Designed miniproteins, single chains, continued (2). Designs and how they scored, part 13

Each design is a single chain, and the fold is of that chain. pLDDT is the mean over its residues in the fold that is shown.

## One batch from the design tools (miniprotein)

Design m4453
Fold by ESMFold2-Fast:
Structure m4453 (fold): chain A 71 residues (1-71)
Amino acid sequence: MDARFEALIAEAREHATKAAEAYKAGNLEEAEAHAKKAEAAVAEAAALAGDDEARLRRLHRAAYEPLAAAA
C-alpha cells in the first residue's frame, strides 16, 4: 500500500507541476492534459488513503500547491 501511495503522490506532483508550467506558458491544451493525469493519480491515492487525514493533507500539498503557485 505505502509504496503504491508514494508512487501516486510522485505521479500527481509531476503532472501538477507540468500542468502549472504549461498554464503559465499559455499552453492550455497541454495544461489540461497534465491536470487530468494529476487528477487520476490523486483520485487513486485518495482511495488508498481513506480517512487518513495526514495522507490526504500530504496528497493535497503534492498535487495542488504547484497549480496554486501558478495562479
Scores: mean pLDDT 76

Design m4454
Fold by ESMFold2-Fast:
Structure m4454 (fold): chain A 75 residues (1-75)
Amino acid sequence: MTELEKLRAELDTKIAEVFELYQKYRDKLSPVEQAIVDILILEAFRLRGGTYSEVKEALELADKAIEIIKKEMEK
């Protein structure tokens, strides 16, 4: 595996985690938070096919989506 292939596999795992959390907690999110999570996921998918730096940015976007969902879990 190249470093880029490994990074994309990590991104795929995080996107799967976002979808699992989003499916479970979507109804706890405000409409604004749902829209932000949707935008973050779409941008992560867009960047997935790019360079190493773009895939790293996609991972950061996926992490932000997880953080938003987890904040609502604490309510």
Scores: mean pLDDT 81

Design m4455
Fold by ESMFold2-Fast:
Structure m4455 (fold): chain A 61 residues (1-61)
Amino acid sequence: MLSPEEQKFLAEIEAAVRALLADPTDQAAFDRLLALIEEAKARGWEEALRKMVIDGPAPAA
């Protein structure tokens, strides 16, 4: 079960990805996404990120 903090974190990543999809030149959104990925690595939430990419609304590419 994901913690409420982890769920909020994933929602912030989703928002950043959505902003980049709307405007790929948005450097602020890109920088925020990178910062969130580093935070996930530091907290050990890499598995949650992987699950979001597979099952979430973000494009799988």
Scores: mean pLDDT 71

Design m4456
Fold by ESMFold2-Fast:
Structure m4456 (fold): chain A 57 residues (1-57)
Amino acid sequence: MDIIKENYLIGLKIALRRAGVPEDEIERIVKEFRQEAEGKSAAEILKLYKEKVEAAK
């Protein structure tokens, strides 16, 4: 079980909703994050998470 990736996915959804991103855009961003996070280290996943959250501000 990829607990780190799933935790960041949940956190990303929450952060994007708080930033006022529409649900359809959240779904798209989460899908992109899941694809980009595939085979990545915990540090790389954290970097991707921060990038997606910052882009939504």
Scores: mean pLDDT 77

Design m4457
Fold by ESMFold2-Fast:
Structure m4457 (fold): chain A 80 residues (1-80)
Amino acid sequence: MDPEKVEELLATLSEKERELARGILNQIEHDGKLEIDVDKLAEIYGISKETVERILKRLEDAGLIKVEKKGNKYILTRAD
């Protein structure tokens, strides 16, 4: 991932949203993929489900991750 692009995106987020986004990006850098439950992440970070989904969309639109929905879970992978 482009570190400059990551930092620019994270700078536009609130503290809790930034923690979520950083956690996702760190896990993908380490493991290449991450399977998440949006409801569980919303509970863990104390934010709304809509906010979690918005952050995922912003990361995808920025070309940092790819998002695939599989049942009640999301599969996140590194973007090319």
Scores: mean pLDDT 80

Design m4458
Fold by ESMFold2-Fast:
Structure m4458 (fold): chain A 83 residues (1-83)
Amino acid sequence: EELKKKADEHVQKGLEAFNKGDYETAAKHFEEAAQLYEKAGDYVRAANAYRMAAFFYKKLGKEEQAEKWIKKADELLSKVPKS
């Protein structure tokens, strides 16, 4: 699926930015990856990517943005079958 492949590319770029200490670029790439996984219906990967974006937004002092993405991740995980 093209959306999932594009999301995977953003995860790789986000990890590269994180390794360089570029938290702003890392946050943006994980945010893009999360949105693409969500559109693809991959709610587990989307939630994980939103949580990574929130982690970097907290490192940047952007608490409100971080809280927004944590709530979004929790919402998406509620859509994953419990069985």
Scores: mean pLDDT 84

Design m4459
Fold by ESMFold2-Fast:
Structure m4459 (fold): chain A 72 residues (1-72)
Amino acid sequence: SREEVMKEVDALFEALKRAMRAVDLLEAGASVREVAEATGLSQRTVSELRRLAEEIGPIAAAVRVGVELANR
């Protein structure tokens, strides 16, 4: 059970790092396609992240998308 929890935590941290990197690239003016290529996220996920960042802010958007990615 500890090993399973640690795997879930590691997956969550990797997903959060990826989402945060995507937000940083979007704020730097990169296109959805460029961000998807750089982070390995789908263009659909990057577009959703961009929309959420405008609505709830970049950090909150990255956390929400990162958690959703880890739970897939």
Scores: mean pLDDT 84

Design m4460
Fold by ESMFold2-Fast:
Structure m4460 (fold): chain A 69 residues (1-69)
Amino acid sequence: MEEILKAVRDYLKEKKVRTLDAREVAEIAKRLGLNVSVRQVSIFLRQRGVRTLDAEEAARLIAELKELL
């Protein structure tokens, strides 16, 4: 979890953004060695009724995807 949150925060700082869309979350997951598509993340965001996630929300989603794989 700490490694995931660090990767998310590093991405936010690198890109100078406050929130992450499905494409950005999928890229972070790929950097962490997870085979996750943008489409999979987009479906997850749609089910939650959101278009973007903050750092903590994105880290939790990536952790959930890691448990499922």
Scores: mean pLDDT 80

Design m4461
Fold by ESMFold2-Fast:
Structure m4461 (fold): chain A 66 residues (1-66)
Amino acid sequence: SMRPGTLLNTAVKDYQAKNPEHLSLKVGDKIEVIEFVSETHVLGRNLKTGEEGIVPITVLGEGVMI
């Protein structure tokens, strides 16, 4: 379930999952940041597909609370 005050990012670059732990996304997709797994990667959810997985922060734009 999504909670209020979630950090929302918009994908600025296409990304193809390289393994089942990663999330695929396209430019313009809205990604809910669930948690930061490292300084370079987040666990996110694609609001378009409902899929969840690890995404490099380099493909995400500016984080904003919704």
Scores: mean pLDDT 76

Design m4462
Fold by ESMFold2-Fast:
Parts: C-alpha cells; structure tokens; sequence
Structure m4462 (fold): chain A 74 residues (1-74)
C-alpha cells in the first residue's frame, strides 16, 4: 500500500539520520521535522492526488534538505 511504502521510506531515513547525527538534541530536531514532512507528504497524497513515486521523491528531497540544515546548525 502507499502508506506502507511511505512508512518504509520513513524508517530508512531515520536509520540514515541516526548514523549521521551524533548529538541527541540535533537528532530529535531532525526527527520532529521528519514527522512534519511525512504529514505534509501524506496530506498531498490524500488531498492533492500526488502519485506515490512523486510523493516518495518529494519526501526524500525534503528530508535531505532538513538533514543538511540540521547538520550545519549542530
């Protein structure tokens, strides 16, 4: 299902973040932002008709941008 694919992508991104962010506070900021991004992606899929492949690409892009920003701030 689209939800299962999104949940799998979320879990994969979390594993990458845990490996890259050593500061627990910075990791928590990233995880909080990732939850918000996932909610936005889900909303766009459910209410704006965004296809799963576009949603996953968008989610990956937003997560990568958030990770880069948080690493720069840490």
Amino acid sequence: SPRARLDEEFARIVKEAVAEITDPAALQRFLDELVRIEAEVRHRMEHEGMPLDEALAYFRQRAAEALARIKAEA
Scores: mean pLDDT 85

Design m4463
Fold by ESMFold2-Fast:
Structure m4463 (fold): chain A 57 residues (1-57)
Amino acid sequence: DEEIIKQNKEKAEILLENSKNGKQLGEKLAKHDPELSEKAFKKSEELEEEANKLLEK
C-alpha cells in the first residue's frame, strides 16, 4: 500500500542520514582509534543496506 511505501521511504531517509553521520564519526575516530573507526564505517554500511532494502519494497 502507498502508506507503507511512504513510511519505508521516510525510514530509509533517516537511515541514510545516520549512515552519513556515522561516516563522519568514523573519519574523526580514524585519528585516535582506527579499530573504532572501522566499526563505525561497518555500522554505516549496514544502515545503507537496510535503507536500500526498504526502498526496494
Scores: mean pLDDT 81

Design m4464
Fold by ESMFold2-Fast:
Structure m4464 (fold): chain A 69 residues (1-69)
Amino acid sequence: VPGVEEGIADISIAVANLAAEKGDYDGALKLYTRAAEKFNSPQAYRNAAEVARKKGDEETARKYEEKAS
């Protein structure tokens, strides 16, 4: 069922959000990137871009913003 993959993607993003809240931006970026690639999720790519930007990595942020569009 297509909705099941969306639910799993949401859970994966939630785990990445938790890592980011703990200040683990490296872990959060890895988890968002994994979710984005595995589920082809524009939202996960946007979240990965935001975390990359918080780390000062503008090149990685632009790359993921492009994939989200």
Scores: mean pLDDT 77

Design m4465
Fold by ESMFold2-Fast:
Structure m4465 (fold): chain A 56 residues (1-56)
Amino acid sequence: AAPPVIPAEEAEAYFKVTYLYLKGKSDEEIAKELGISVETVKRLKETFAKAHGLKV
């Protein structure tokens, strides 16, 4: 499978989103904490889950 494509500018957000997702926080809570859109959170969470065989 192709590796996940994450722009360098989103790399920090990606790690923060995945960390909070694994802690069981909602998309809205993650978006509020990081100051990003819920859509960005969902995209990064799905990218992580797909790369690791997890369901979202």
Scores: mean pLDDT 73

Design m4466
Fold by ESMFold2-Fast:
Structure m4466 (fold): chain A 67 residues (1-67)
Amino acid sequence: GSGKVAEAGNLAGAGAAARAAADGGDPETIFQASRDGAYNGAKAAGGDEASANELAERAGQGALRGS
């Protein structure tokens, strides 16, 4: 269901953000990595494009607040 898509997107986005930060990325790089990770994670879990885009936006905003 949608909960699994959201979990996969959030975990992938958080992981991508953490990796970008560990590699010395600036806030914009971390934001973009989080968005891309969340989008790809949501799509891999069977999410549609609208759900993937929403999760990418939320993940990016979360990464910026964590920076």
Scores: mean pLDDT 80

Design m4468
Fold by ESMFold2-Fast:
Structure m4468 (fold): chain A 80 residues (1-80)
Amino acid sequence: MPSPEELAEKGRLLARMGETAIKEAEELDLPEKVKELARLAAKYGRQAAEYAEAGDVEKALEYLRKAEEYLEEVIKLLKE
């Protein structure tokens, strides 16, 4: 079973990945929709970490899934 500490660390990792995607999208002057999805991934990753630190494991897992979904969409758009 994932610990709250593990969920918080994963949320922070996803947030950092989203932030990196925003920087790369800005440097490459990618469409605004790619930047928006990357921002959503970063925000949901941060919120997941905050919920995990507060002990709300259910919300942490929900927001982690959303962050992963948005990052997957960004990766798909970057490959096209």
Scores: mean pLDDT 83

Design m4470
Fold by ESMFold2-Fast:
Structure m4470 (fold): chain A 94 residues (1-94)
Amino acid sequence: RSEAEIEADELVLEGAKALKEGKYVEAVQLFLEAAKILRDAGLPLSGAALNVLRAALGSPEAVFLSEETRKKLAEAFKKLPEEQQKEAKEIVAA
């Protein structure tokens, strides 16, 4: 696998751990960074990262997440810096 894939996989694992620990803001930031690394390398986005970002944006396409987790991710997304919110929207829209 490429270095970008390895780095993104590590961030996805850290993001999943943050989700499990209820650290929703940190989780969204970690999944966003993983998605950015993959996008910039021209690689397919992680399904896990894309799903979490979709939930954070309030997208109905997000799957396998409880209503409570979706709500927490959407609330966390609103707390992110404006630049990170714009980046997440661009990644999900692509």
Scores: mean pLDDT 80

Design m4471
Fold by ESMFold2-Fast:
Formats: structure tokens, C-alpha cells, sequence
Structure m4471 (fold): chain A 72 residues (1-72)
């Protein structure tokens, strides 16, 4: 069963720290997870980053998707 996370919800509900959320996604199973970003992001690239990424790289990958962490 694929686990799907929509990062658009983090943008709407800024109560959540996107880095902590990305860490939780990474802990589940990076090879089996599916991360989406409605709005034309690059969810597959983020998924690959989460498989290998440090906290800093996760933050950078979210910025590359067009999710500006400064707006959270």
C-alpha cells in the first residue's frame, strides 16, 4: 500500500514544521512513499531526496519544489 503525503496541506496549515513532517515521511519507507505537491511541484525528486537527504537537504528540496519555507 502506497503512503501519500500532500505537501500542499503544510502550506495551508502552517502550524506544522515541514522539516519534521519530511523526517516522518523518511522514517516510514522512502522507497514506498509517494510525496505529492499539487501546484506543479516535483514530488518524485523530493521522494528521492528523502531517501538520502539530511535535514538541510530536505529543506533545500522543499524550496526547489517551490515551497518557500519562509512563508511557513
Amino acid sequence: MKIVFDLTEIRLDKKMNPVDYAKKIKEIDPDEIEVVFTGGGVPNALGIFLDRATDEEIKESLKKLGLDLSKI
Scores: mean pLDDT 49

Design m4472
Fold by ESMFold2-Fast:
Structure m4472 (fold): chain A 66 residues (1-66)
Amino acid sequence: MERREEAVELLLKGYEALRKGDYEKAIELARKAAELAASTPGGEGIRRSAEELVKEAEEKRKEAEE
């Protein structure tokens, strides 16, 4: 399987974790997706999406802790 496809799968799992309120898991999965995308030619769009997911999950986690 291409690293790009694996990065996409990690992004999808990250969005599902975010939807379930598991922000820590969403951040972990998004970071893995960004790392794989950064190591993959043409992965810039996936990396950007993963970085946005990390930011959104961190914001929601802060709201849940406050």
Scores: mean pLDDT 79

Design m4473
Fold by ESMFold2-Fast:
Structure m4473 (fold): chain A 94 residues (1-94)
Amino acid sequence: PLSPGQQAVQMINDMVTDIIYGRISPRQASRIMQQAIQIMNTTPRDVQIQTLDQMIVSIQYGIRVAQRRGDRRAVRILQRMLQRIQQQRQQVIS
Protein backbone atom coordinates (compact mmCIF):
# COMPACT_ATOMS: atom_id res chain seq x y z
CA PRO A 1 0.00 0.00 0.00
CA LEU A 2 1.04 3.63 -0.57
CA SER A 3 2.18 5.74 2.38
CA PRO A 4 -0.39 8.39 3.46
CA GLY A 5 1.71 11.15 1.87
CA GLN A 6 2.04 9.20 -1.39
CA GLN A 7 -1.71 8.44 -1.34
CA ALA A 8 -2.54 12.16 -0.88
CA VAL A 9 -0.24 13.20 -3.78
CA GLN A 10 -1.71 10.47 -6.03
CA MET A 11 -5.25 11.68 -5.23
CA ILE A 12 -4.28 15.23 -6.27
CA ASN A 13 -2.55 14.00 -9.47
CA ASP A 14 -5.68 12.02 -10.42
CA MET A 15 -7.90 15.01 -9.56
CA VAL A 16 -5.82 17.34 -11.80
CA THR A 17 -6.07 14.86 -14.70
CA ASP A 18 -9.85 14.48 -14.20
CA ILE A 19 -10.33 18.28 -14.11
CA ILE A 20 -8.31 18.72 -17.35
CA TYR A 21 -10.41 16.03 -19.10
CA GLY A 22 -13.70 17.41 -17.71
CA ARG A 23 -14.49 14.18 -15.81
CA ILE A 24 -15.33 15.78 -12.45
CA SER A 25 -17.28 18.76 -11.15
CA PRO A 26 -15.82 21.52 -8.90
CA ARG A 27 -17.78 19.95 -6.00
CA GLN A 28 -16.18 16.54 -6.64
CA ALA A 29 -12.74 18.21 -6.86
CA SER A 30 -13.35 19.93 -3.47
CA ARG A 31 -14.33 16.56 -1.93
CA ILE A 32 -11.15 14.90 -3.25
CA MET A 33 -9.09 17.86 -1.96
CA GLN A 34 -10.64 17.55 1.53
CA GLN A 35 -9.92 13.79 1.60
CA ALA A 36 -6.30 14.30 0.46
CA ILE A 37 -5.74 16.98 3.15
CA GLN A 38 -7.32 14.72 5.81
CA ILE A 39 -4.97 11.86 4.88
CA MET A 40 -1.95 14.21 4.79
CA ASN A 41 -2.85 15.57 8.28
CA THR A 42 -2.13 12.07 9.72
CA THR A 43 1.57 12.41 8.69
CA PRO A 44 4.48 14.19 10.46
CA ARG A 45 4.97 17.93 9.78
CA ASP A 46 8.02 17.48 7.50
CA VAL A 47 6.11 14.91 5.38
CA GLN A 48 3.12 17.31 5.23
CA ILE A 49 5.33 20.13 3.86
CA GLN A 50 6.90 17.82 1.24
CA THR A 51 3.44 16.47 0.29
CA LEU A 52 1.96 19.98 -0.05
CA ASP A 53 4.93 21.11 -2.18
CA GLN A 54 4.34 18.13 -4.51
CA MET A 55 0.61 18.95 -4.67
CA ILE A 56 1.40 22.59 -5.56
CA VAL A 57 3.70 21.48 -8.41
CA SER A 58 1.01 19.09 -9.75
CA ILE A 59 -1.73 21.75 -9.68
CA GLN A 60 0.55 24.40 -11.26
CA TYR A 61 1.35 21.97 -14.08
CA GLY A 62 -2.40 21.37 -14.56
CA ILE A 63 -3.05 25.13 -14.73
CA ARG A 64 -0.41 25.50 -17.48
CA VAL A 65 -1.94 22.61 -19.47
CA ALA A 66 -5.45 24.08 -19.12
CA GLN A 67 -4.21 27.56 -20.13
CA ARG A 68 -2.54 26.16 -23.29
CA ARG A 69 -5.84 24.43 -24.17
CA GLY A 70 -7.88 27.63 -23.56
CA ASP A 71 -9.95 25.77 -20.95
CA ARG A 72 -11.04 28.65 -18.70
CA ARG A 73 -13.28 26.37 -16.61
CA ALA A 74 -10.39 24.02 -15.74
CA VAL A 75 -8.11 27.01 -15.00
CA ARG A 76 -10.66 28.45 -12.51
CA ILE A 77 -11.14 25.11 -10.72
CA LEU A 78 -7.38 24.45 -10.51
CA GLN A 79 -6.60 28.01 -9.32
CA ARG A 80 -9.15 27.56 -6.49
CA MET A 81 -7.52 24.23 -5.55
CA LEU A 82 -4.06 25.87 -5.66
CA GLN A 83 -5.19 28.62 -3.25
CA ARG A 84 -6.58 25.99 -0.84
CA ILE A 85 -3.29 24.01 -0.83
CA GLN A 86 -1.21 27.20 -0.44
CA GLN A 87 -3.38 28.20 2.56
CA GLN A 88 -2.90 24.73 4.09
CA ARG A 89 0.88 25.02 3.58
CA GLN A 90 0.95 28.41 5.36
CA GLN A 91 -0.94 26.90 8.33
CA VAL A 92 1.52 23.95 8.55
CA ILE A 93 4.67 26.17 8.46
CA SER A 94 3.25 28.73 10.93
Scores: mean pLDDT 89

Design m4474
Fold by ESMFold2-Fast:
Structure m4474 (fold): chain A 81 residues (1-81)
Amino acid sequence: SPKEAAEILKKKYGEFIKKYLEERGIDTSNLDEYLYAIAILLEKLGIDVEKVTKSMIYALLDVILYGSKGKEYLEEARKLL
């Protein structure tokens, strides 16, 4: 589920994701919204969260921050929190 995937992402990559967002001037007080958005995107792509690499995290964050559907993934994430 997106919740379980977000918990795995937080444990393995939480500090990495937080730093990536902060370096781009993004407020990380709601870090869980970004973790859930990544988890939702992984589910839609059929990617196993345990196989996720740092390079894949960069690509997924770029989709969320700069992609045409990024806002939609964040809105879906907020509904699960």
Scores: mean pLDDT 85

Design m4475
Fold by ESMFold2-Fast:
Structure m4475 (fold): chain A 65 residues (1-65)
Amino acid sequence: MSSLENGELLVRRAEEAIDAGRFDAARNLLEEARKSVEQARKEGADPEKVKRVEERIEEVEERLR
């Protein structure tokens, strides 16, 4: 699995955790997703794909406010 694909999977798991009321688990998953996306950027992943995952992380983080 690529670092970008892992980041996308972690964001999805964070959304599922929020829907289940597991907000602390969701925060931890989003932190892991950010690390995976940063790694993908360093590995030369497609900048448009990286940006889309970063934007999705930010949208999900807003749900935790």
Scores: mean pLDDT 84

Design m4476
Fold by ESMFold2-Fast:
Structure m4476 (fold): chain A 77 residues (1-77)
Amino acid sequence: SAEAYKKRLEKQIEELEKLIKEDPNDWAAWARLGELYAELGKNEEAIEYYEKALEIAKKEGDELAVEELTKEIEKLK
């Protein structure tokens, strides 16, 4: 059901938030959090997490990640 799917996404978000607290410099983890919030229709929160991923990806010089994250942010505006 849609309700069970939402609960599964919420649990994944909680687990991922704990992982990010332990390793805040993994841009892929922040991007995954953005994806999960977007799946829940929480676009403003998804943008915040994608922006954090973008900041880290820029610092690491990952130009491909920067391009993809920028496009994902634009889709949610």
Scores: mean pLDDT 86

Design m4477
Fold by ESMFold2-Fast:
Structure m4477 (fold): chain A 78 residues (1-78)
Amino acid sequence: SLLLELALYAVSGDLEQALKLRDKIGAEEGEEAADLADRILSINTYGTAEDKFEMGKALKNKDLEAVKKIAAKYPAFT
């Protein structure tokens, strides 16, 4: 999943690769998917320690639904 790959780059601090992948998601999957990607990116800057921990668990388990649920708490960066 492109969103799982983006979240892995964001959590690892590779924002350049995360932003390139966000642009690809927007181009291929549309604005709703791009908004979700922007919410995932905002977790790196604004996320609580608890939400960052839960995001790490979701990524380890490749649980896209858990990633979406956590991301929904955060604003889209546009």
Scores: mean pLDDT 82

Design m4478
Fold by ESMFold2-Fast:
Structure m4478 (fold): chain A 71 residues (1-71)
Amino acid sequence: SEGVEAFLKAAYEPLKEAEKLVEEGKFEEAEKLIEEMFELMKKIKAPPFVQEEVKKKAEEIKEKAKKKKAE
C-alpha cells in the first residue's frame, strides 16, 4: 500500500493544482498539467490501479472545467 500511496500523492498534488487552475478560469494551463501528469504516470510505470484512479480524478476535473466554461 505504501507504494500505491506514494504514486497517488505524486499525482494528487498536480491534480489539486489543476483543479485550482480550473477555479481560476485557467483551463488551458489545467489541461496541460493533467496531460503532463498522465505522461509522468506512464513513464514511471505506475500500477494500472493508480493510473485508473488518476484518470478518474482528471476526468472529474475536466468535467468541472467544461461546466464552468459553459456557465
Scores: mean pLDDT 76

Design m4480
Fold by ESMFold2-Fast:
Structure m4480 (fold): chain A 55 residues (1-55)
Amino acid sequence: SDEETYLRLLEQYSQELAQEELEKGKEDPENREVYEKSAEAILKATAELIAALRA
């Protein structure tokens, strides 16, 4: 359904945003942990949102 397509796009966008945070951590190693936690938060929040939308 269109909903499943939307959820896949949402997951892809969250993966892209998380990857951008990880790349920032590579360029700024002193703040790497902050960017890693940001990436984790993006992926976790998106996974929880997708789960809620499928319920």
Scores: mean pLDDT 85

Design m4481
Fold by ESMFold2-Fast:
Structure m4481 (fold): chain A 82 residues (1-82)
Amino acid sequence: AKEHYKKGRKYLFSGNYDKAIEHYKKAIELDPNYAQAHYNLAIAYLLKGEYDNAITHGKKAFDLGNPNALVVIGNAKRKEKD
């Protein structure tokens, strides 16, 4: 789980959002309650323009105790409606 999270983070910072998403999804498959992986997956989806997925994973990250997920949810909702 943590190994895929670290790889996802590396791809996210390099701008390779597709590979970031793949690695964060793998981290979540191994640990479904991995709040940080859900949060960063939401960011990657937001940056790709996949707003529904960004909201879904942002909500999961918030429920798992990451309050910063509200910023991602808010940004995705604004872009989805506009």
Scores: mean pLDDT 83

Design m4482
Fold by ESMFold2-Fast:
Structure m4482 (fold): chain A 56 residues (1-56)
Amino acid sequence: SSMDQQALEEAEQRGQRSMQKVLEIKKAQESGGVPTSVSPDEIAAINHSFALQEQM
């Protein structure tokens, strides 16, 4: 619905930002790893999402 367009856009932007962060972490791992100040729980959640996507 057009009335929800802004809410959908915000949700999509949050998804895009999460995806960018995942890609940055993946590139850092491939490049030998740069120390990223991020919580272990957040890394675990990102890795879990990645594993699910690879199985699909």
Scores: mean pLDDT 64

Design m4484
Fold by ESMFold2-Fast:
Structure m4484 (fold): chain A 74 residues (1-74)
Amino acid sequence: SAERAVEYAEKAVEAARAGDVERAREYLRKALRELAEAGAHQEVIDSLEAGLAFTQPENLVRLARGMAALARSL
C-alpha cells in the first residue's frame, strides 16, 4: 500500500542517517515493492531501483524522500 511505502521510505531515511547503508537499501527495496503494488508505473519503479546502487547515505536519503513523495501522490 502507499502508506506502507511511506513507512518503509521513512525507515530507510533513519537507517541512512545512521550510516547503515545496507539496512537503508533493505527498507528502500520494501518501499519499492509497496509502490509497485500501489500502482506506480513500472518505468518509475525501474528508475528508483537503479538508485539502490548509491553508496553515499545522503543519496539514499534523497532517494527515500522521492519514494515517500511518490507514495503520497498515489
Scores: mean pLDDT 85

Design m4485
Fold by ESMFold2-Fast:
Structure m4485 (fold): chain A 65 residues (1-65)
Amino acid sequence: GFEELKKKAVEAAEKGDIETALKYLKETKRKFGEEKAREALEEVVRVLMQQGRVEEAIALAKEFL
C-alpha cells in the first residue's frame, strides 16, 4: 500500500540509494496520485535534510517534480 511504498522510498534514501528512492516516489505518484506522492517526497526530503544531505534533497525534488 501507500505506507509500504513511502517506507521503501525513505529507507532507500537513508541508505544513499537516491535512484531507488526516486523509483518508489514515481510509483507512489502513479498508483496513489500527486498528493500522496508529495507526502512521500516530504518524508524523504525530511530524512535527507536531517542527515545533512541538502544537495541530494534538492536534486531528488527537482528530478521528481
Scores: mean pLDDT 84

Design m4486
Fold by ESMFold2-Fast:
Structure m4486 (fold): chain A 99 residues (1-99)
Amino acid sequence: GAEARELLRKAEEYIRKAEELLKKAEEALKQGNYEEAIKYAEEAIKYAEEAIRYAKEALKLTPEDDRELILRAIGLILRAIGVIIDAELIKKKAEEKLK
């Protein structure tokens, strides 16, 4: 329905911001700016977690026979999980360099 589609749009906005922050974290790590890399990675995780929250709420409002919306919601959750995994790896690498 319309409410589910709006929540998926919000999830997409949050995941796009998370992916942008992840790229900034990767660039900071490459430049040796380890504290900035950790900061951007933490922000990427927060935006990705918010995207998962919106996608899960959309899934609750989606009819069981709406395969398109179900797959879109699941796809966004998987994209957000990918950002979290990559961001946690950046944090670990940056923290190891600061020791």
Scores: mean pLDDT 90

Design m4487
Fold by ESMFold2-Fast:
Structure m4487 (fold): chain A 72 residues (1-72)
Amino acid sequence: SREELLERLRELLEEARRLLAESTDPAVQTKLGALIREIEELIEELEEGADLEEMKRSFRRLQAALAALKAE
């Protein structure tokens, strides 16, 4: 549901912010900052009634991006 996706996005946002606070690599910090902005934008779009299936696809992309940064 939309509410479940919003909760998952908020959890992803908190994880990204936590990683940013713990990061000492400027390149990783820059990438995390950009990812945080994308997550915040997606939350706003979802709250404003954007298409749920498109938002789910965007969520999966952002989740994969965060996982890739964690592997750096």
Scores: mean pLDDT 86

Design m4488
Fold by ESMFold2-Fast:
Structure m4488 (fold): chain A 68 residues (1-68)
Amino acid sequence: MPPLSQRTVSTVVAAELLAGMGDTERAVELAKEAARLGASEEDLRRIAETVVKSTGDEAAAREILEAA
């Protein structure tokens, strides 16, 4: 697979951490940025699942998956 840039990796990690903390709005913003930077669908799915587990916000999770 093509290597991810350091920025893409950092953005995915930040989005996942914010999702775990229940910061849904920031997690969605960073997940969309990660998608633009070439993050995998697996990374975006993981962020979306974390959002649902932390907040129950299925609409936000769907928005993250649509960014893929």
Scores: mean pLDDT 79

Design m4489
Fold by ESMFold2-Fast:
Structure m4489 (fold): chain A 91 residues (1-91)
Amino acid sequence: LKEKIEEYRKKALEALERMRAVAPPSLQPAVDTAIELLKSDPGAAIGAFRALREAARQHPRRDEIVSLADTAIDYARKAREYEEQLKKEES
């Protein structure tokens, strides 16, 4: 379970790093915040990813940014599911 949690967090981080490379300067602080939140609180990170998805609406690379945000949300949700599973097994 810990290995799966780490793998999905890593995949979410990779999606955010790709987004950081293509995001305009106006979105950079939100991407950096999402990266920090992913390391400490995946639930809060999902909220940040949703905000990034909405903020991308006016950007020429909107489809790419939205796709990366959706990918990060999916991976963060999977990491959270495995964290909850691990807590149940340790209970």
Scores: mean pLDDT 76

Design m4490
Fold by ESMFold2-Fast:
Structure m4490 (fold): chain A 58 residues (1-58)
Amino acid sequence: MERYRAVKDFDTGLPTFLPLKVGDVVELLREVNDNFWLARSLKTGRTGYVGKGHLEPI
C-alpha cells in the first residue's frame, strides 16, 4: 500500500478535492494526470484529488 505525507497545506475548497494539512497521511489510489492523484485521507477516510507536488513518499 503506497502512503504519502503532505509537505504543504492543500485546500481548493472544491468538494472533489481532498483538503490536506502538513503532516496528513494519504493512501494513493490512482494517478490521474501529471498534476493530480486520487487519494484517500487516513485521518478522515475521505477520497479526493490532491496535488502530487504536495506529497512525499513514506
Scores: mean pLDDT 80

